# Ledger of designs, part 36: designed miniproteins, single chains, continued (3)

Each design is a single chain, and the fold is of that chain. pLDDT is the mean over its residues in the fold that is shown.

## One batch from the design tools (miniprotein)

Design m9213
Fold by ESMFold2-Fast:
Order: sequence, then C-alpha cells, then structure tokens
Structure m9213 (fold): chain A 120 residues (1-120)
Amino acid sequence: ARIALIDVVNPELGRELAREVSALTPAEVEAVSISDLIENPEKYDGVILIVRPEFVLSDDVLKFLAAFKQLLPVPIHAIGYNAADEHIEKLEELGFKVRRVTDDLLAAVVDVVRELLASL
C-alpha cells in the first residue's frame, strides 16, 4: 500500500517521518504536498494530513479536501499535533477522522498507517 503523508508546516520532518514509518510498517509512505496529492490522487491508497499549530487550512484547501474525500475511495486521516482546536473542529465538521497528539508523533503516524492497512 502507498500512503501519502502531508506536513505543510514542516516538509523536512514530514520526509523524515515518512522514511521512519516506511521502515516500521509494510506500507510505502511518501511525503507529498497537497498539490501533488490533488494532481495524482490514484497513486495513493490512503492519506495522512499532519496539522501543526502553525498550519493554516484555507477554505479553498478544505473544499478541495472535502471534494477529494467525497469523490475518491481513499481514506483521509488527520493528525492534530499540538494543533489549534479551531483547525481540528473545522476538519471534524468536514467529516475527517482526527487524532489528537501532544507527544510521540512517530508512534501516532505508525498507528494510523496500521489502521489504514487494516481497512484496505
């Protein structure tokens, strides 16, 4: 399975997380941008969106993610890593599954990848 990992605020940590998670799971985890995912949605079996305190989810981005969730048979899971409550609530209102994390981000991403693999 190929899993897209999106860390808009910290793409370098996103790439490191993707490498470490790929080593700990049978999934191929690739750090990508939102635009890369929108252009090549069929490439991935699942998506993990990391929402950090500095992550700004514009209405346009949220509309694209909502359309993506509705039109594609691809599960999208969000991880709110020390994220603002307003951002988490907005994602939940759109019907995303959001996991709140204040510590061990790597373990949280591994757990979400395992949940995605179990659903595929």
Scores: mean pLDDT 78

Design m9214
Fold by ESMFold2-Fast:
Structure m9214 (fold): chain A 69 residues (1-69)
Amino acid sequence: MMVEEEERRTRLGDEASRLIGESKDYLDEAKKKAEESTPEEGERLLKEAEEFVRESTERANELMREANE
């Protein structure tokens, strides 16, 4: 039983870390594209990226909560 719980917690933690990493990469990519774009398009790209980061962070926090339960 403890081994299965530890494996589950590790998997959930890995998924959370991966999701955070992907959201950071997406934000960095959006920042680069925003610099190359018009100010209006750049603002749109940054807002979309910020929303994606927020959603990904919220999901990662939920996975981390499950891992700790």
Scores: mean pLDDT 78

Design m9215
Fold by ESMFold2-Fast:
Structure m9215 (fold): chain A 84 residues (1-84)
Amino acid sequence: HMEEVRKLSLKTIGLILRIIGAALEGNEEAMKRDVEGAVETIKKLKELGYFEEAESNAKLLLRTVEEVGSPEIVKYAKELLEKL
């Protein structure tokens, strides 16, 4: 599973970078899609038993949307992460 974990973590980071890009463009719909994608990769890490990696990525996602996103996007990301 090491190769799968690395790919999931890199995918999460890529999605987080896309969230920043979407925020700079004011594209809230694109931000929501990439937040959903990032949460899905975090969920898969948890399902594989990599709780520390999942928690680290979740914190990075939340910090990023708090920095660049609207209060609505922050709330949406928190709600999705709480369901994991």
Scores: mean pLDDT 84

Design m9216
Fold by ESMFold2-Fast:
Structure m9216 (fold): chain A 70 residues (1-70)
Amino acid sequence: MTPQEIAQKFADQQPQFNPEEKKALAESIAKQDPAVIKAVEDYLAGKTTVTDLNKAGAAAAKAAAEEKAK
């Protein structure tokens, strides 16, 4: 699956989010490092927890913010 398909599938499994929030979440995840995409795919396959996924996402977001701050 493409990163966009993996991200959208994860967003669709989050019932607490409305359609606009799901789209924003999917777009945010799809732009992340391949390691984060792998973590999302592993979460969908039941190999990891949402806590592990959030940790990977937070680390990638911090790295991206540092790159933008240059």
Scores: mean pLDDT 70

Design m9217
Fold by ESMFold2-Fast:
Structure m9217 (fold): chain A 90 residues (1-90)
Amino acid sequence: SEVEELLDTAENSEDPEERVEALRRLIRLVESNPDPEKRRRGLQALFRIGSRAGPSAASVVSPHVSPEERNEALELSLEEARQRILDATS
């Protein structure tokens, strides 16, 4: 799926610009979800992915997540974060 390809790019691309662009696209997909709780959980999970992908990637997601939600996001496993993003984009 497009979401699975974007997640793979965000996590594994060696090009920082490709990781950032994949995250921007994932943010737009998550924000299009009509369920506010799915959007919240998905954006929090994207912060977890971004924090692992590097400081530029983290900075793209940070404005969409409160400081408290960012702290909680860092406790998520990468597997749980991926599952939340898949749920938020379905």
Scores: mean pLDDT 86

Design m9218
Fold by ESMFold2-Fast:
Structure m9218 (fold): chain A 70 residues (1-70)
Amino acid sequence: SAELEALRARARQEIMRISLQYHDEALEKAKGKPKKERQDILSEYNLQAQEEIRKIREELAKETGEPPPE
């Protein structure tokens, strides 16, 4: 339905926002750092972004009544 499609679109936009925010923050924190430290920073921020995205998907599943993706 249009209502469910709107909820999914909103979640998709939020996921994109979080992905971009964490990416930008990681790049800023990694500026001027050696390659290994840059990789560690990027990995840490990526894990944090994935955890927030997981929570968004769980909330979407609760709202739509669909099971969360594995």
Scores: mean pLDDT 82

Design m9219
Fold by ESMFold2-Fast:
Structure m9219 (fold): chain A 81 residues (1-81)
Amino acid sequence: MEEEIKRVAEETREQALADGFSEEAAEHWGKAAEHDVRYRQAVEKGDKETARKHLLEAADHYAKLLPEVVDRAIARQKALQ
């Protein structure tokens, strides 16, 4: 289980780097994926408190990605001008 969570996080981080995200953003992608897996596991076990905690942690990491996602969108828009 822990090994599976680590694998999903590492694969997600590697994919983000391949997609051209910074190392900092790739870390947040990996952390968000880890918490999403833990959220799903908690839901399956009926542990609503743990599920809520991990859903909020995943959302926080996704929120930290927003500045770089926005910057990348602006850069694409500028290139079209």
Scores: mean pLDDT 83

Design m9220
Fold by ESMFold2-Fast:
Structure m9220 (fold): chain A 73 residues (1-73)
Amino acid sequence: HMEKPRPPTPEERQELLERLEKAYKKIVEMGGDPEAVKKSLEYLKEHLDDPVAYDIARETIELVERAEKLRKE
């Protein structure tokens, strides 16, 4: 992480957005606050051209996927 993050491409943003919407749906199903989740999703959708916001979205997806795996075990 000594390297400055690169801006995401439009293709990367579209793919991440689809995965992010699925992750947020799972967060709500797991007892997350739907209103807070909706606000976070809208913020990230507007800022996916920012590498920091893109990384936050990716981390959110990874956390949800990891939590889903743990629930199955």
Scores: mean pLDDT 74

Design m9221
Fold by ESMFold2-Fast:
Formats: C-alpha cells, sequence, structure tokens
Structure m9221 (fold): chain A 67 residues (1-67)
C-alpha cells in the first residue's frame, strides 16, 4: 500500500541519516520487492522532502535490485 511504502521511505531516510548502511540497504530491498514503479517514485519524493540526496536514493535502489 501507499502508506506502507511511505513508512518504509521514512525509515530509510532515518537509517541514511544515522549512517546505518546495512539497515538502509535492507529497507531499500523491501521497497523494491513490494512497491510498484509509481510507489517507488512516491518513496523517492518523500525522502527528498525529508532532506535525503536523490542521487544516494537512486544508488541504493539500484544496489537493492542487483543484490
Amino acid sequence: SEAEVLALARELARAIKAGDEERALALAQEIMATASNAQVRLAAREMERLGVDGELVDRLLVRAILA
């Protein structure tokens, strides 16, 4: 659901700000496993709103697919 994806995006933003790379990757993998393309874009926008660098978000999501 949209609410679940937004909750994951908020947790991912917190993990990134805390420097917790393992948790950040796990949350990115959960988003990629459960979210539609539209929901992934929604998550990225929410993370941008929370002050996370969009390039870092894109790199983590690509890494989640490749893992």
Scores: mean pLDDT 81

Design m9222
Fold by ESMFold2-Fast:
Structure m9222 (fold): chain A 97 residues (1-97)
Amino acid sequence: SMKEEAKKKLEEIKEKTPDPSVQKTLDKLIEKLDELSEEEQKELLVHVELALLGKKLLAEEPENHAGIAERLAKFLEEKGFLEEAKKLLEEAERLRK
């Protein structure tokens, strides 16, 4: 079940997250899974993972905004979110100019 997979993934992310405010946000998202379609649950999971990747990359290389956008775009492309990935690549090109 997509709901069970999404819930387990969000709970795993919560366990690995030291920030209490992020943990509370993840709890609210887990509660909302019952209100979402399977496609919306998949989209939610991908965007939560994207946000956490972005936070990690920004902490590691805070000045490398273009490189962060390119890595986030690659993540979205690998998950099948091609239009969102394209928009991030366009933003990365603007940041390099």
Scores: mean pLDDT 80

Design m9223
Fold by ESMFold2-Fast:
Structure m9223 (fold): chain A 86 residues (1-86)
Amino acid sequence: MSKEEIKKRIEDGLALLERLLAAGVPAASVARLLREFVDELYKQGYISEETLKEVEELLERLAASTDPAEARALVREAAELVKKAI
């Protein structure tokens, strides 16, 4: 998969996850979906272990979040961190 294809998948994924949060899907469920995607990027060598650890910290905060605005900001932050690392 190309760098551009991965960035496109991150953007499409971000839009989907933001819609899920707005529809009342639990932040913990959104964190799980994002975790699976990021773990795959790490296994394929697209992101470093350092980036994976930084994203994991954001995902733990997302899973514990009870504020929709905070949850949306954490999803966006994780997506931008991954995009910048690719």
Scores: mean pLDDT 81

Design m9224
Fold by ESMFold2-Fast:
Structure m9224 (fold): chain A 88 residues (1-88)
Amino acid sequence: KLQELTDKINEKMTKGPSAEELEKLAKELLETAPDDEFLQDVAELLLRLAKVLKEAEKEGLPKEEVEKRIQELATEFRKEVEEKIEKE
């Protein structure tokens, strides 16, 4: 299930996701489980990705720079997921 979410993020990054799609997903997670700290962290990650995409569109950042930033955030997310699983 956590792997599915990670795969969805990676798939969206490959296809060129819209910032609004990521923001919508983040809001849905926060509404579904507002007391779940892990899902709050995931929602924050999605909001960061949305912000990067909005800034890239507004400032005309190169696609390669946007992809690098997204990959860095995806790596951080995977580390957080692994730590969460180890604690359980």
Scores: mean pLDDT 68

Design m9225
Fold by ESMFold2-Fast:
Structure m9225 (fold): chain A 75 residues (1-75)
Amino acid sequence: MSAEKILADADKDEAEGSLVGALRLYIAAGTPEAEEKALKLLQEHPELLETERDFLIHQATEHESEATRLTALRL
């Protein structure tokens, strides 16, 4: 429901080139599929990790996501 709508909005932002918006929405969705898409976006655009570092750390801590936490530590 709400997570699915956030994921759909994130997909739309990514398609429109709004990468920061897409990244934040993928992380906020909190689903495994959204986390995978967030990781892929960060792998393709590592500069996003530098600019959004504090947000990523907060989300990784709150969500307990291994994937998001490892991405923040590895990039």
Scores: mean pLDDT 69

Design m9226
Fold by ESMFold2-Fast:
Structure m9226 (fold): chain A 70 residues (1-70)
Amino acid sequence: SMEEIAELEAEIKRLNEEYLARARPVLAAGRREGLSLAEVRARLDEAGVAAIEAEIKEKLEKLRKLKEEL
């Protein structure tokens, strides 16, 4: 339904904002400290970003499927 699509889009938007809020300070520290991509990825994982990324991917797939049924 259009209502389910709107709810998922709103949830994805909120999760993206949370992702950026957590990722930005890690990325800034990485640039400041000259960290490798692997070291930045490890710090993102420690910040809980991986769980947010997984939830975004799950909701994006559900959104794609719902839109295909319209």
Scores: mean pLDDT 83

Design m9227
Fold by ESMFold2-Fast:
Structure m9227 (fold): chain A 90 residues (1-90)
Amino acid sequence: MLAEFEARAEALQPQLEKAQEARDKKDWETFVENLAPVLAEQVRLMLAAGRPAEELERSLERLEEDLRKAGVSEELIERIRAAVREAIAA
């Protein structure tokens, strides 16, 4: 379990780094394209660790508001929402 969890978390690093680089450049489309699969996998890992779905849904709502304040488009926010909610529903 722990080694598998660590391997799955490490596999997210390249996409997380790309998302961080895109955020620094205000390239919101590339940011969301790389962040959405990272968040979806983190959600699956948190659910597997026993985190309640309601907690993850509240975290998503806070993230959406932060992204709106940063100037991210509703279309891109919808992509993150869809990816995270699909992961919660799985």
Scores: mean pLDDT 80

Design m9228
Fold by ESMFold2-Fast:
Structure m9228 (fold): chain A 78 residues (1-78)
Amino acid sequence: SVIEQVKEYLKKAIEYAKKGDAEKAIEYLEKAKELAEQLENEVLSLAIQNGLDIAIKLVKEGKLEEAITALESLLEGL
């Protein structure tokens, strides 16, 4: 399902963020965002996209620990 693919990309983004690989973390977050746009439930789609945008911003600002916490919370809620 689309949700399972989003979860897989979130797990990979968390893995790369934990390794300090911000570039690859952002790549997987952007892939997750593209998949989230395909979700039939528009409210859920927008909520996931907003969470991903916040995480991408945190990664770009070098706040990797905060980004990991936000992503783990998002993943737990899915």
Scores: mean pLDDT 86

Design m9229
Fold by ESMFold2-Fast:
Structure m9229 (fold): chain A 82 residues (1-82)
Amino acid sequence: ADELSIDEANELNAAYLASLYRPEEYAPEAEERVRRAGVDLSKPSIEVLGELLEQAAAETDPRRKAELAKLATDVLVVANAR
């Protein structure tokens, strides 16, 4: 099954925790990933998060849900660094 691996789950948890304590250190890499995914960072972060959460809610593929969760985490890291 195309499930989130234990390593990927650990990376997401680490990124989430890092966003609370060291957002500035992770923001450049997070911003690059979000930009490559075609997310518009000129929009308010709350609107971008809302769009990603709505897409995740509608998505039936668990792998795609995990990808959307990663993007939401990256948006939070960028928002917390600003």
Scores: mean pLDDT 69

Design m9230
Fold by ESMFold2-Fast:
Structure m9230 (fold): chain A 100 residues (1-100)
Amino acid sequence: SMVEELKKQAEEALKRGREALKKGDVRGAIESARKLLDIAVQLMKLGHYDDAKKVAQEAVRIAREAARLAREQGDEEAVLEAEIVEGLALIVLGVVNLIG
């Protein structure tokens, strides 16, 4: 099913995000958080609100850690990009809470 495929993609994106953070790869972590956000929105559009919430929560977590790491590295552009992803993921969580 498309939902099972999206959940598998979310697990793979989360693993990549964790590995990127472990290696100090801020750009890779932001890319993984963006992918998690995209998957959360797709799950929400399919009416899978509990799964969308879980994936959006992981996007927030990876984006927050990426922003922290970007600040430590002095990458102001990466801080902004990570904070944008965090903000969008928090909006998805707010929408899911209103509907579910």
Scores: mean pLDDT 91

Design m9231
Fold by ESMFold2-Fast:
Structure m9231 (fold): chain A 93 residues (1-93)
Amino acid sequence: YPDWPEKVQKALQELGQALGRLWGVLGAASSENDTDTVKLLTEALKEANKLVLKADDALKAGDYDKATEYLNEAAKILQEAADEGEKRLNKLR
C-alpha cells in the first residue's frame, strides 16, 4: 500500500472486504433469478462508487479524515446491502 495513514489503509481494507461480500451475494441472487435483490445490490454499488470517487479526490488533496469518512460510508452501504441480500436469499431457501 502507499504511505497513507493507518486509518485510510484500514478503511480501504474494510471497503475491499465489503465489495467481495457484496459480489458474492450478487452472484447468488443472479443464479436464483432474484431480480429485486440484484437491483438492490446494483444500486448499492452505484452509491458506493460515488463515495469512492469522492474519497479518491480527498486522498489527492491530502484530506485523510474526509477520505476515511467516505470510504467507511461506502463500506457501510455495501455491507448493509449484502446483509439485506443474504436475508432475502435465506427466505427463498
Scores: mean pLDDT 85

Design m9232
Fold by ESMFold2-Fast:
Structure m9232 (fold): chain A 77 residues (1-77)
Amino acid sequence: SAKEDVEKAHELVRKALDILQSGGDPEEAARLAQEALELAMKALEDPSVVTEATGAAIAAIGVQIDAGLRLGKPIGL
């Protein structure tokens, strides 16, 4: 369901942030954030979770930017 997609997206964002905070692999963090963004974008098709899905998408984009900067890449999505 869209609610499950949003919950999974938030879980993946938390895991990606934990990786970045622990000094782990930014490529792995970016991969998890990309998966979270895909789930959040899918959930945006359901108007009942649009606010939560939008929040998850913004958070996932933020992690991708942070991970990209740590990898020495220009800001990209």
Scores: mean pLDDT 82

Design m9233
Fold by ESMFold2-Fast:
Structure m9233 (fold): chain A 81 residues (1-81)
Amino acid sequence: SSMLEKAVETMEKLLEEAKKEKDRAKRTTILFLVAHEAKEISKYDKELGLKLLEKAKELAEEMNDEVSLDYIERVIEEIKK
């Protein structure tokens, strides 16, 4: 649906902001917010939610943000059950 597509686009824009963010705490906050919204999206479209989580995971891994990575991986596994 167009609403889900807009939600995904908004989250992808937040991930691009996180890439430019120099404050570690703010970056982690953005990643947690994106992961939380991806979980909500997954209730309506599992594949869209998982795709968003995969993008957030890639960014967390690149930034060595182990706290965000752990949370994102837990959300992915919960959705796959």
Scores: mean pLDDT 86

Design m9234
Fold by ESMFold2-Fast:
Structure m9234 (fold): chain A 58 residues (1-58)
Amino acid sequence: LEERRKALYEKFGPELRKLSEEQATEFTNFVLELLNDKSLSLEEILAKAEEKLEKLKA
């Protein structure tokens, strides 16, 4: 779990700083939900997080 959280923060941290506080909160909550789903691989979590981030930036 900790390694997955670190990987997500390293990849998306800089992008989160470009988002509004509301968008950053929504993204963080989405990612936390993904991290709690033990059936998802890290690769799947990263892909879903990237898709969510692109939708928030649109």
Scores: mean pLDDT 77

Design m9235
Fold by ESMFold2-Fast:
Structure m9235 (fold): chain A 98 residues (1-98)
Amino acid sequence: MEEEVRKEIEKLVEEFKKTSDSEKRKEIGERLLELYREHPEVIEEIAEKDEIVLEMLLQEAVRRGDVEALETIKKIIEKKYPDGEGIEEFDKLIESIK
């Protein structure tokens, strides 16, 4: 189960890197957010290590106004950048969506 999720995420990342089509990127982001809802711990671990996965989750969460997803993404950013770089910008983003 976890290995299948990791393989699907790897495919989504490769597709995201290869496409400039906004509609295709939206579909990729929607699938990644669906996987996040089903397997949050696995996605959080991968996003902490992969900046592209973090970017994909952020773009889709913003597009949907998903405050819960944005709060989880903020936790990942805080872990990755403990010096607080970008946290103020992220707090403003969450506030603007509420």
Scores: mean pLDDT 74

Design m9236
Fold by ESMFold2-Fast:
Order: sequence, then structure tokens, then C-alpha cells
Structure m9236 (fold): chain A 71 residues (1-71)
Amino acid sequence: MSEEELDREVLAGLGDLYVALAKMGIEKYNDYKGAIELSKKAIELFRQANDEDGVKAAEEVLKKAEEGYKK
């Protein structure tokens, strides 16, 4: 069987990376549209990893990005 444990760690790590990129997009570049896309990708990755804390963190970034995009 393939590395299922490694797959979960990789997915969670990618989720963390997308969250970091989304935060950078908001804070450094005011790229709320890009941050929305990155946050959605992070949520999907954390769901695949069964990382509930990661999903919550990514959802918070998504809400912040969506609110910024409305203004």
C-alpha cells in the first residue's frame, strides 16, 4: 500500500503553504481575490488530511479575504 500517512502529512503541509500564501496576498499585496482562491484550496487540502484545525484556520483566512474583496 502507498504511503497513506505521508500523504496526509503532505496534504496538511500543502494546506499550511496555501494559508501562508493567502495571508501574504492579503497583507503584502492586497490580493483578496487570489487569497480567496488560495484559502479554498487550503480548505480542500486540510479536509483530505482530516485536519480540522487546519480547515478552521483556512476558513478564517477565507472570511477575511472575502470581507476585504467586498470593500
Scores: mean pLDDT 80

Design m9237
Fold by ESMFold2-Fast:
Structure m9237 (fold): chain A 83 residues (1-83)
Amino acid sequence: SLEEAAEALRKAAEALRAGDLAAAREHIDTSIQHLEEAYKKEPSEEIKELIERARALKASLGVDNAAAAERAEELAEQVEKLA
């Protein structure tokens, strides 16, 4: 669900602040899975863009954990607005 996708992104932000990149990647992957399931049920451009942003966040990990955590929280808020 979108609620589970948002929850996973918030957990990713917590992991990033703790410096746990492995946990952050796992949580982002969990969020992507929930977003993809939501897209299968109700295809929308907004959900597709959120999937692309989550993938981009995952690809950018290891450069700036604080900035990545803020992006994960912003993405969670955008997902919550669609739920």
Scores: mean pLDDT 87

Design m9238
Fold by ESMFold2-Fast:
Structure m9238 (fold): chain A 73 residues (1-73)
Amino acid sequence: SEGAERMRELAAAIPEEELEEARRALRRVLAYLGETSLSEEAIELGALALALEARREGVSIAELEERILAYLD
């Protein structure tokens, strides 16, 4: 699918270690909200979005995670 191919293209521009950090950060945020039932596809998309946003703002994924958790409190 065009969407899946575009997602792969976007992910390919980001180091795997960075995407893995984004997946861990996303799962921590979701756990804080009590959500553990999302599909792996949803986690991959969310982690990609988190990594792209961190890069856009010029911040670390850890810093973005802290800001999201602060917003949710």
Scores: mean pLDDT 85

Design m9239
Fold by ESMFold2-Fast:
Structure m9239 (fold): chain A 100 residues (1-100)
Amino acid sequence: SFEEIKDAVLNAKNIEDLLENLEKLGFSESVLNMVRSLVLTGKVEHDKFPGFSVEVIPKEDLLDKKKLIPIIYGIHLRQDELENAKSVEEFEKIVLEIKK
């Protein structure tokens, strides 16, 4: 749920703690890697498309948990589509829809 994602993000002391909390909520390994790249860089990467990334959050906003929460929630809701994206264009479209 949104509240479980919100609590996972707000209660996380560091990125490893955040990823452990999200794994317990059903995030897959590939999607946890997307969240890792998001939190560290503001960009989402996909293992199937090396060297490609989609900017979601400006670097100055990376410490703003209120801006991270709805994006991480959107990633969770669309994780099956993100994991199964067949092209760079499909992956980018999904990520940009989550950014809204």
Scores: mean pLDDT 85

Design m9240
Fold by ESMFold2-Fast:
Structure m9240 (fold): chain A 103 residues (1-103)
Amino acid sequence: GPSAKELAERALELGEEGIRLGKEGRGDEGARLAAEAGGLASRAGELAKTREEAELALEAGRLAIEAGMEALKAGGDPTLATAGAISGIGGQITAAQKLGVKP
């Protein structure tokens, strides 16, 4: 399957795009990207074996949370936006634990 790095890099790309779409008022599009980014960030956190991989997953989770919040503000799908934020939080917690820091 894909590596933690590949998943985190894709999650970062989708999270950044989701934030932009949410800020442009494209809430439903932003919510879909937030949900996908959050899921990928969570998986990246679980698969992370190195500090670099865990740091990428932590940042990917942060962007997924922001994308979900911006999508909600834009009136996007609350289920997808919330899923993105929750999965992003999960990715951050898992990555932070692997880094030996508090989330």
Scores: mean pLDDT 89

Design m9241
Fold by ESMFold2-Fast:
Structure m9241 (fold): chain A 88 residues (1-88)
Amino acid sequence: SQEEKRKEEIIKKFGQEIYDEMVRAARESKTLEQAREAAERIAKKLGENHPAVIDALTRGILQKNPILALESVLNVLRALQALKERKG
């Protein structure tokens, strides 16, 4: 299925552990505060601390969509890299 292909692509880029943590965070987070705490933990494991990355993870956790959350993180990381390259 299309969803299975998206899942495989995300696992290739972030790894199984990060995907599983996103699934758990989406399942267990009941408030914005809990989602943000989980997002900050996952961002640290990714070696990322930019607010835009944390916000993308937080929104995906609240929307209960781990695949969309991690796809959003990839888009944010690509945008941040493009901005750095333009500034030298």
Scores: mean pLDDT 84

Design m9242
Fold by ESMFold2-Fast:
Structure m9242 (fold): chain A 55 residues (1-55)
Amino acid sequence: DEAQAEAARDALIATTGSVGGAARFVRRVSGLPLPDDVTREELVAAIKAAGGRAA
């Protein structure tokens, strides 16, 4: 789960070009309350939370 969330974070940052872009994507898809200025750690936590809700 942690490794998958980190891989998802890295893929989203690569795709969107920034941590803020990745955060906006996660917020749009999951509805989680993420600001554009989240840290990489907060982004991983949000991805894990979104994945955990689906499980």
Scores: mean pLDDT 73

Design m9243
Fold by ESMFold2-Fast:
Structure m9243 (fold): chain A 93 residues (1-93)
Amino acid sequence: MAEEIEKRARELAKKAGLTPEEQYAIDLAVQQAVDLIEEAKKNPSKADEYIKGIDALAEGLKRRLEGSPNAEAARKIVDELRQLAKEEIEKIK
Protein backbone atom coordinates (compact mmCIF):
# COMPACT_ATOMS: atom_id res chain seq x y z
CA MET A 1 0.00 0.00 0.00
CA ALA A 2 1.07 3.61 -0.62
CA GLU A 3 1.06 4.30 3.14
CA GLU A 4 3.67 1.54 3.62
CA ILE A 5 6.06 3.34 1.23
CA GLU A 6 5.60 6.57 3.22
CA LYS A 7 6.21 4.71 6.51
CA ARG A 8 9.28 2.95 5.10
CA ALA A 9 10.70 6.27 3.83
CA ARG A 10 10.37 7.80 7.32
CA GLU A 11 11.95 4.76 9.04
CA LEU A 12 14.93 4.69 6.62
CA ALA A 13 15.51 8.46 6.90
CA LYS A 14 15.48 8.30 10.73
CA LYS A 15 17.91 5.35 10.84
CA ALA A 16 20.28 7.08 8.38
CA GLY A 17 20.20 10.40 10.27
CA LEU A 18 19.10 12.40 7.23
CA THR A 19 18.91 16.21 7.50
CA PRO A 20 15.45 17.90 7.49
CA GLU A 21 16.17 19.11 3.92
CA GLU A 22 17.01 15.58 2.69
CA GLN A 23 13.93 14.19 4.48
CA TYR A 24 11.71 16.88 2.91
CA ALA A 25 12.99 16.16 -0.62
CA ILE A 26 12.32 12.42 -0.15
CA ASP A 27 8.84 13.09 1.35
CA LEU A 28 7.83 15.22 -1.67
CA ALA A 29 9.04 12.54 -4.10
CA VAL A 30 7.20 9.82 -2.14
CA GLN A 31 3.95 11.82 -2.44
CA GLN A 32 4.50 12.05 -6.23
CA ALA A 33 5.22 8.29 -6.37
CA VAL A 34 1.97 7.60 -4.45
CA ASP A 35 0.07 9.70 -7.03
CA LEU A 36 1.63 7.64 -9.87
CA ILE A 37 0.61 4.38 -8.13
CA GLU A 38 -2.98 5.65 -7.77
CA GLU A 39 -3.04 6.65 -11.47
CA ALA A 40 -1.78 3.15 -12.40
CA LYS A 41 -4.69 1.63 -10.42
CA LYS A 42 -7.12 3.70 -12.55
CA ASN A 43 -5.32 2.81 -15.83
CA PRO A 44 -3.64 -0.65 -15.47
CA SER A 45 -3.06 -0.86 -19.26
CA LYS A 46 -0.62 2.08 -18.89
CA ALA A 47 1.27 0.61 -15.90
CA ASP A 48 4.58 0.58 -17.85
CA GLU A 49 4.30 4.35 -18.43
CA TYR A 50 3.84 4.93 -14.66
CA ILE A 51 6.83 2.67 -13.92
CA LYS A 52 8.90 4.92 -16.23
CA GLY A 53 7.53 7.87 -14.22
CA ILE A 54 8.81 6.26 -10.99
CA ASP A 55 12.29 5.77 -12.55
CA ALA A 56 12.37 9.41 -13.75
CA LEU A 57 11.24 10.64 -10.31
CA ALA A 58 13.95 8.59 -8.54
CA GLU A 59 16.74 9.79 -10.87
CA GLY A 60 15.61 13.42 -10.45
CA LEU A 61 15.61 13.05 -6.66
CA LYS A 62 19.11 11.46 -6.68
CA ARG A 63 20.39 14.48 -8.66
CA ARG A 64 18.82 16.90 -6.15
CA LEU A 65 20.41 14.99 -3.23
CA GLU A 66 23.89 15.10 -4.86
CA GLY A 67 26.29 16.98 -2.56
CA SER A 68 23.93 16.81 0.46
CA PRO A 69 25.50 15.78 3.84
CA ASN A 70 24.13 12.20 3.63
CA ALA A 71 23.99 11.84 -0.17
CA GLU A 72 25.20 8.19 -0.22
CA ALA A 73 22.65 7.00 2.39
CA ALA A 74 19.91 9.13 0.78
CA ARG A 75 20.59 7.57 -2.67
CA LYS A 76 20.29 4.05 -1.20
CA ILE A 77 16.97 5.02 0.39
CA VAL A 78 15.75 6.43 -2.96
CA ASP A 79 16.71 3.17 -4.75
CA GLU A 80 14.87 1.04 -2.13
CA LEU A 81 11.74 3.22 -2.34
CA ARG A 82 11.90 3.16 -6.17
CA GLN A 83 11.93 -0.66 -6.10
CA LEU A 84 8.94 -0.77 -3.69
CA ALA A 85 6.92 1.67 -5.86
CA LYS A 86 7.69 -0.29 -9.06
CA GLU A 87 6.70 -3.58 -7.37
CA GLU A 88 3.39 -2.03 -6.26
CA ILE A 89 2.60 -0.96 -9.86
CA GLU A 90 3.67 -4.41 -11.22
CA LYS A 91 1.01 -6.02 -8.96
CA ILE A 92 -1.64 -3.93 -10.80
CA LYS A 93 -0.79 -5.55 -14.18
Scores: mean pLDDT 84

Design m9244
Fold by ESMFold2-Fast:
Structure m9244 (fold): chain A 92 residues (1-92)
Amino acid sequence: MSLAEGARATLVALADALLERGHLTPEEAAEVRRLADEVAAAIAAGDAEGASAALRRMAELLAAAAERTGSAAVAEAAEELRRAAAEIPALL
């Protein structure tokens, strides 16, 4: 499995899990999936800045959802994505 495929699968699974638990709206989950596609495309292209930017946008979306819902799980996911965005340039 490529890094791009693995990243997309992980981010989509995260969106699905948070949607199932009622922590994301269907619209928020759809945007996370769209951003997961952007992250995967950027990784496949070796575009560290693009991958980092997409992960940061996803983290901001999840941070807003966490504030709205009070979900610790969503807040933790947002923080993990923010760290991944900072680290991704060293991985590509």
Scores: mean pLDDT 84

Design m9245
Fold by ESMFold2-Fast:
Structure m9245 (fold): chain A 116 residues (1-116)
Amino acid sequence: MEEQLLKEIEELQEEIKRLTQEIKQAKTVEELLKQYQRLDVVSQRVVDLTNQVLSLENPSKELLEKVKDLNEGMAQAYQLLAQKAQQLGLSELAQDAQTQAQVFQNIAKYIQELLS
């Protein structure tokens, strides 16, 4: 189980890195909205995987550290999306992305407390 969870985390981390680069390169409202929709799908997978790890009786320190990093990556991607949305005048999208960034940052902080 742990090896499979670590593999799924690594695959999601790589997908988040690709999405973050595409968000950085987005120049139009249409491009940013496509990345927002893709990030929303990834966010659900990250939440599900995080819940699976946290539901284990004794999750390893490595699993907790990796899933913390995964949630921090999501927070960073949403923060960048919020900045890009604000630059393009998409105030509602910017606020939603900021809210999502805060949610993932809070999850990462919670996991960090479990590691202490």
Scores: mean pLDDT 89

Design m9246
Fold by ESMFold2-Fast:
Structure m9246 (fold): chain A 69 residues (1-69)
Amino acid sequence: SLQQQQDDLAQQGADDIGKELGASPEEKQKIYQLLLEMLRAAGAGNVEEMTRYSQQLSDFVSELKKKKE
């Protein structure tokens, strides 16, 4: 299903990014949520929301990198 594909992609992305950043389970959960919302917006053809969530993900990853330094 589309929902399963979106969930699988968001989980894989969160695992990959989280592993690279040494993220906590809570931080990985936030990455997962942002990826899932981005994928849902993309699936709906909502380019504006997809771009917005992509920016929020980029900002959150940047914040995590600064926190770990």
Scores: mean pLDDT 84

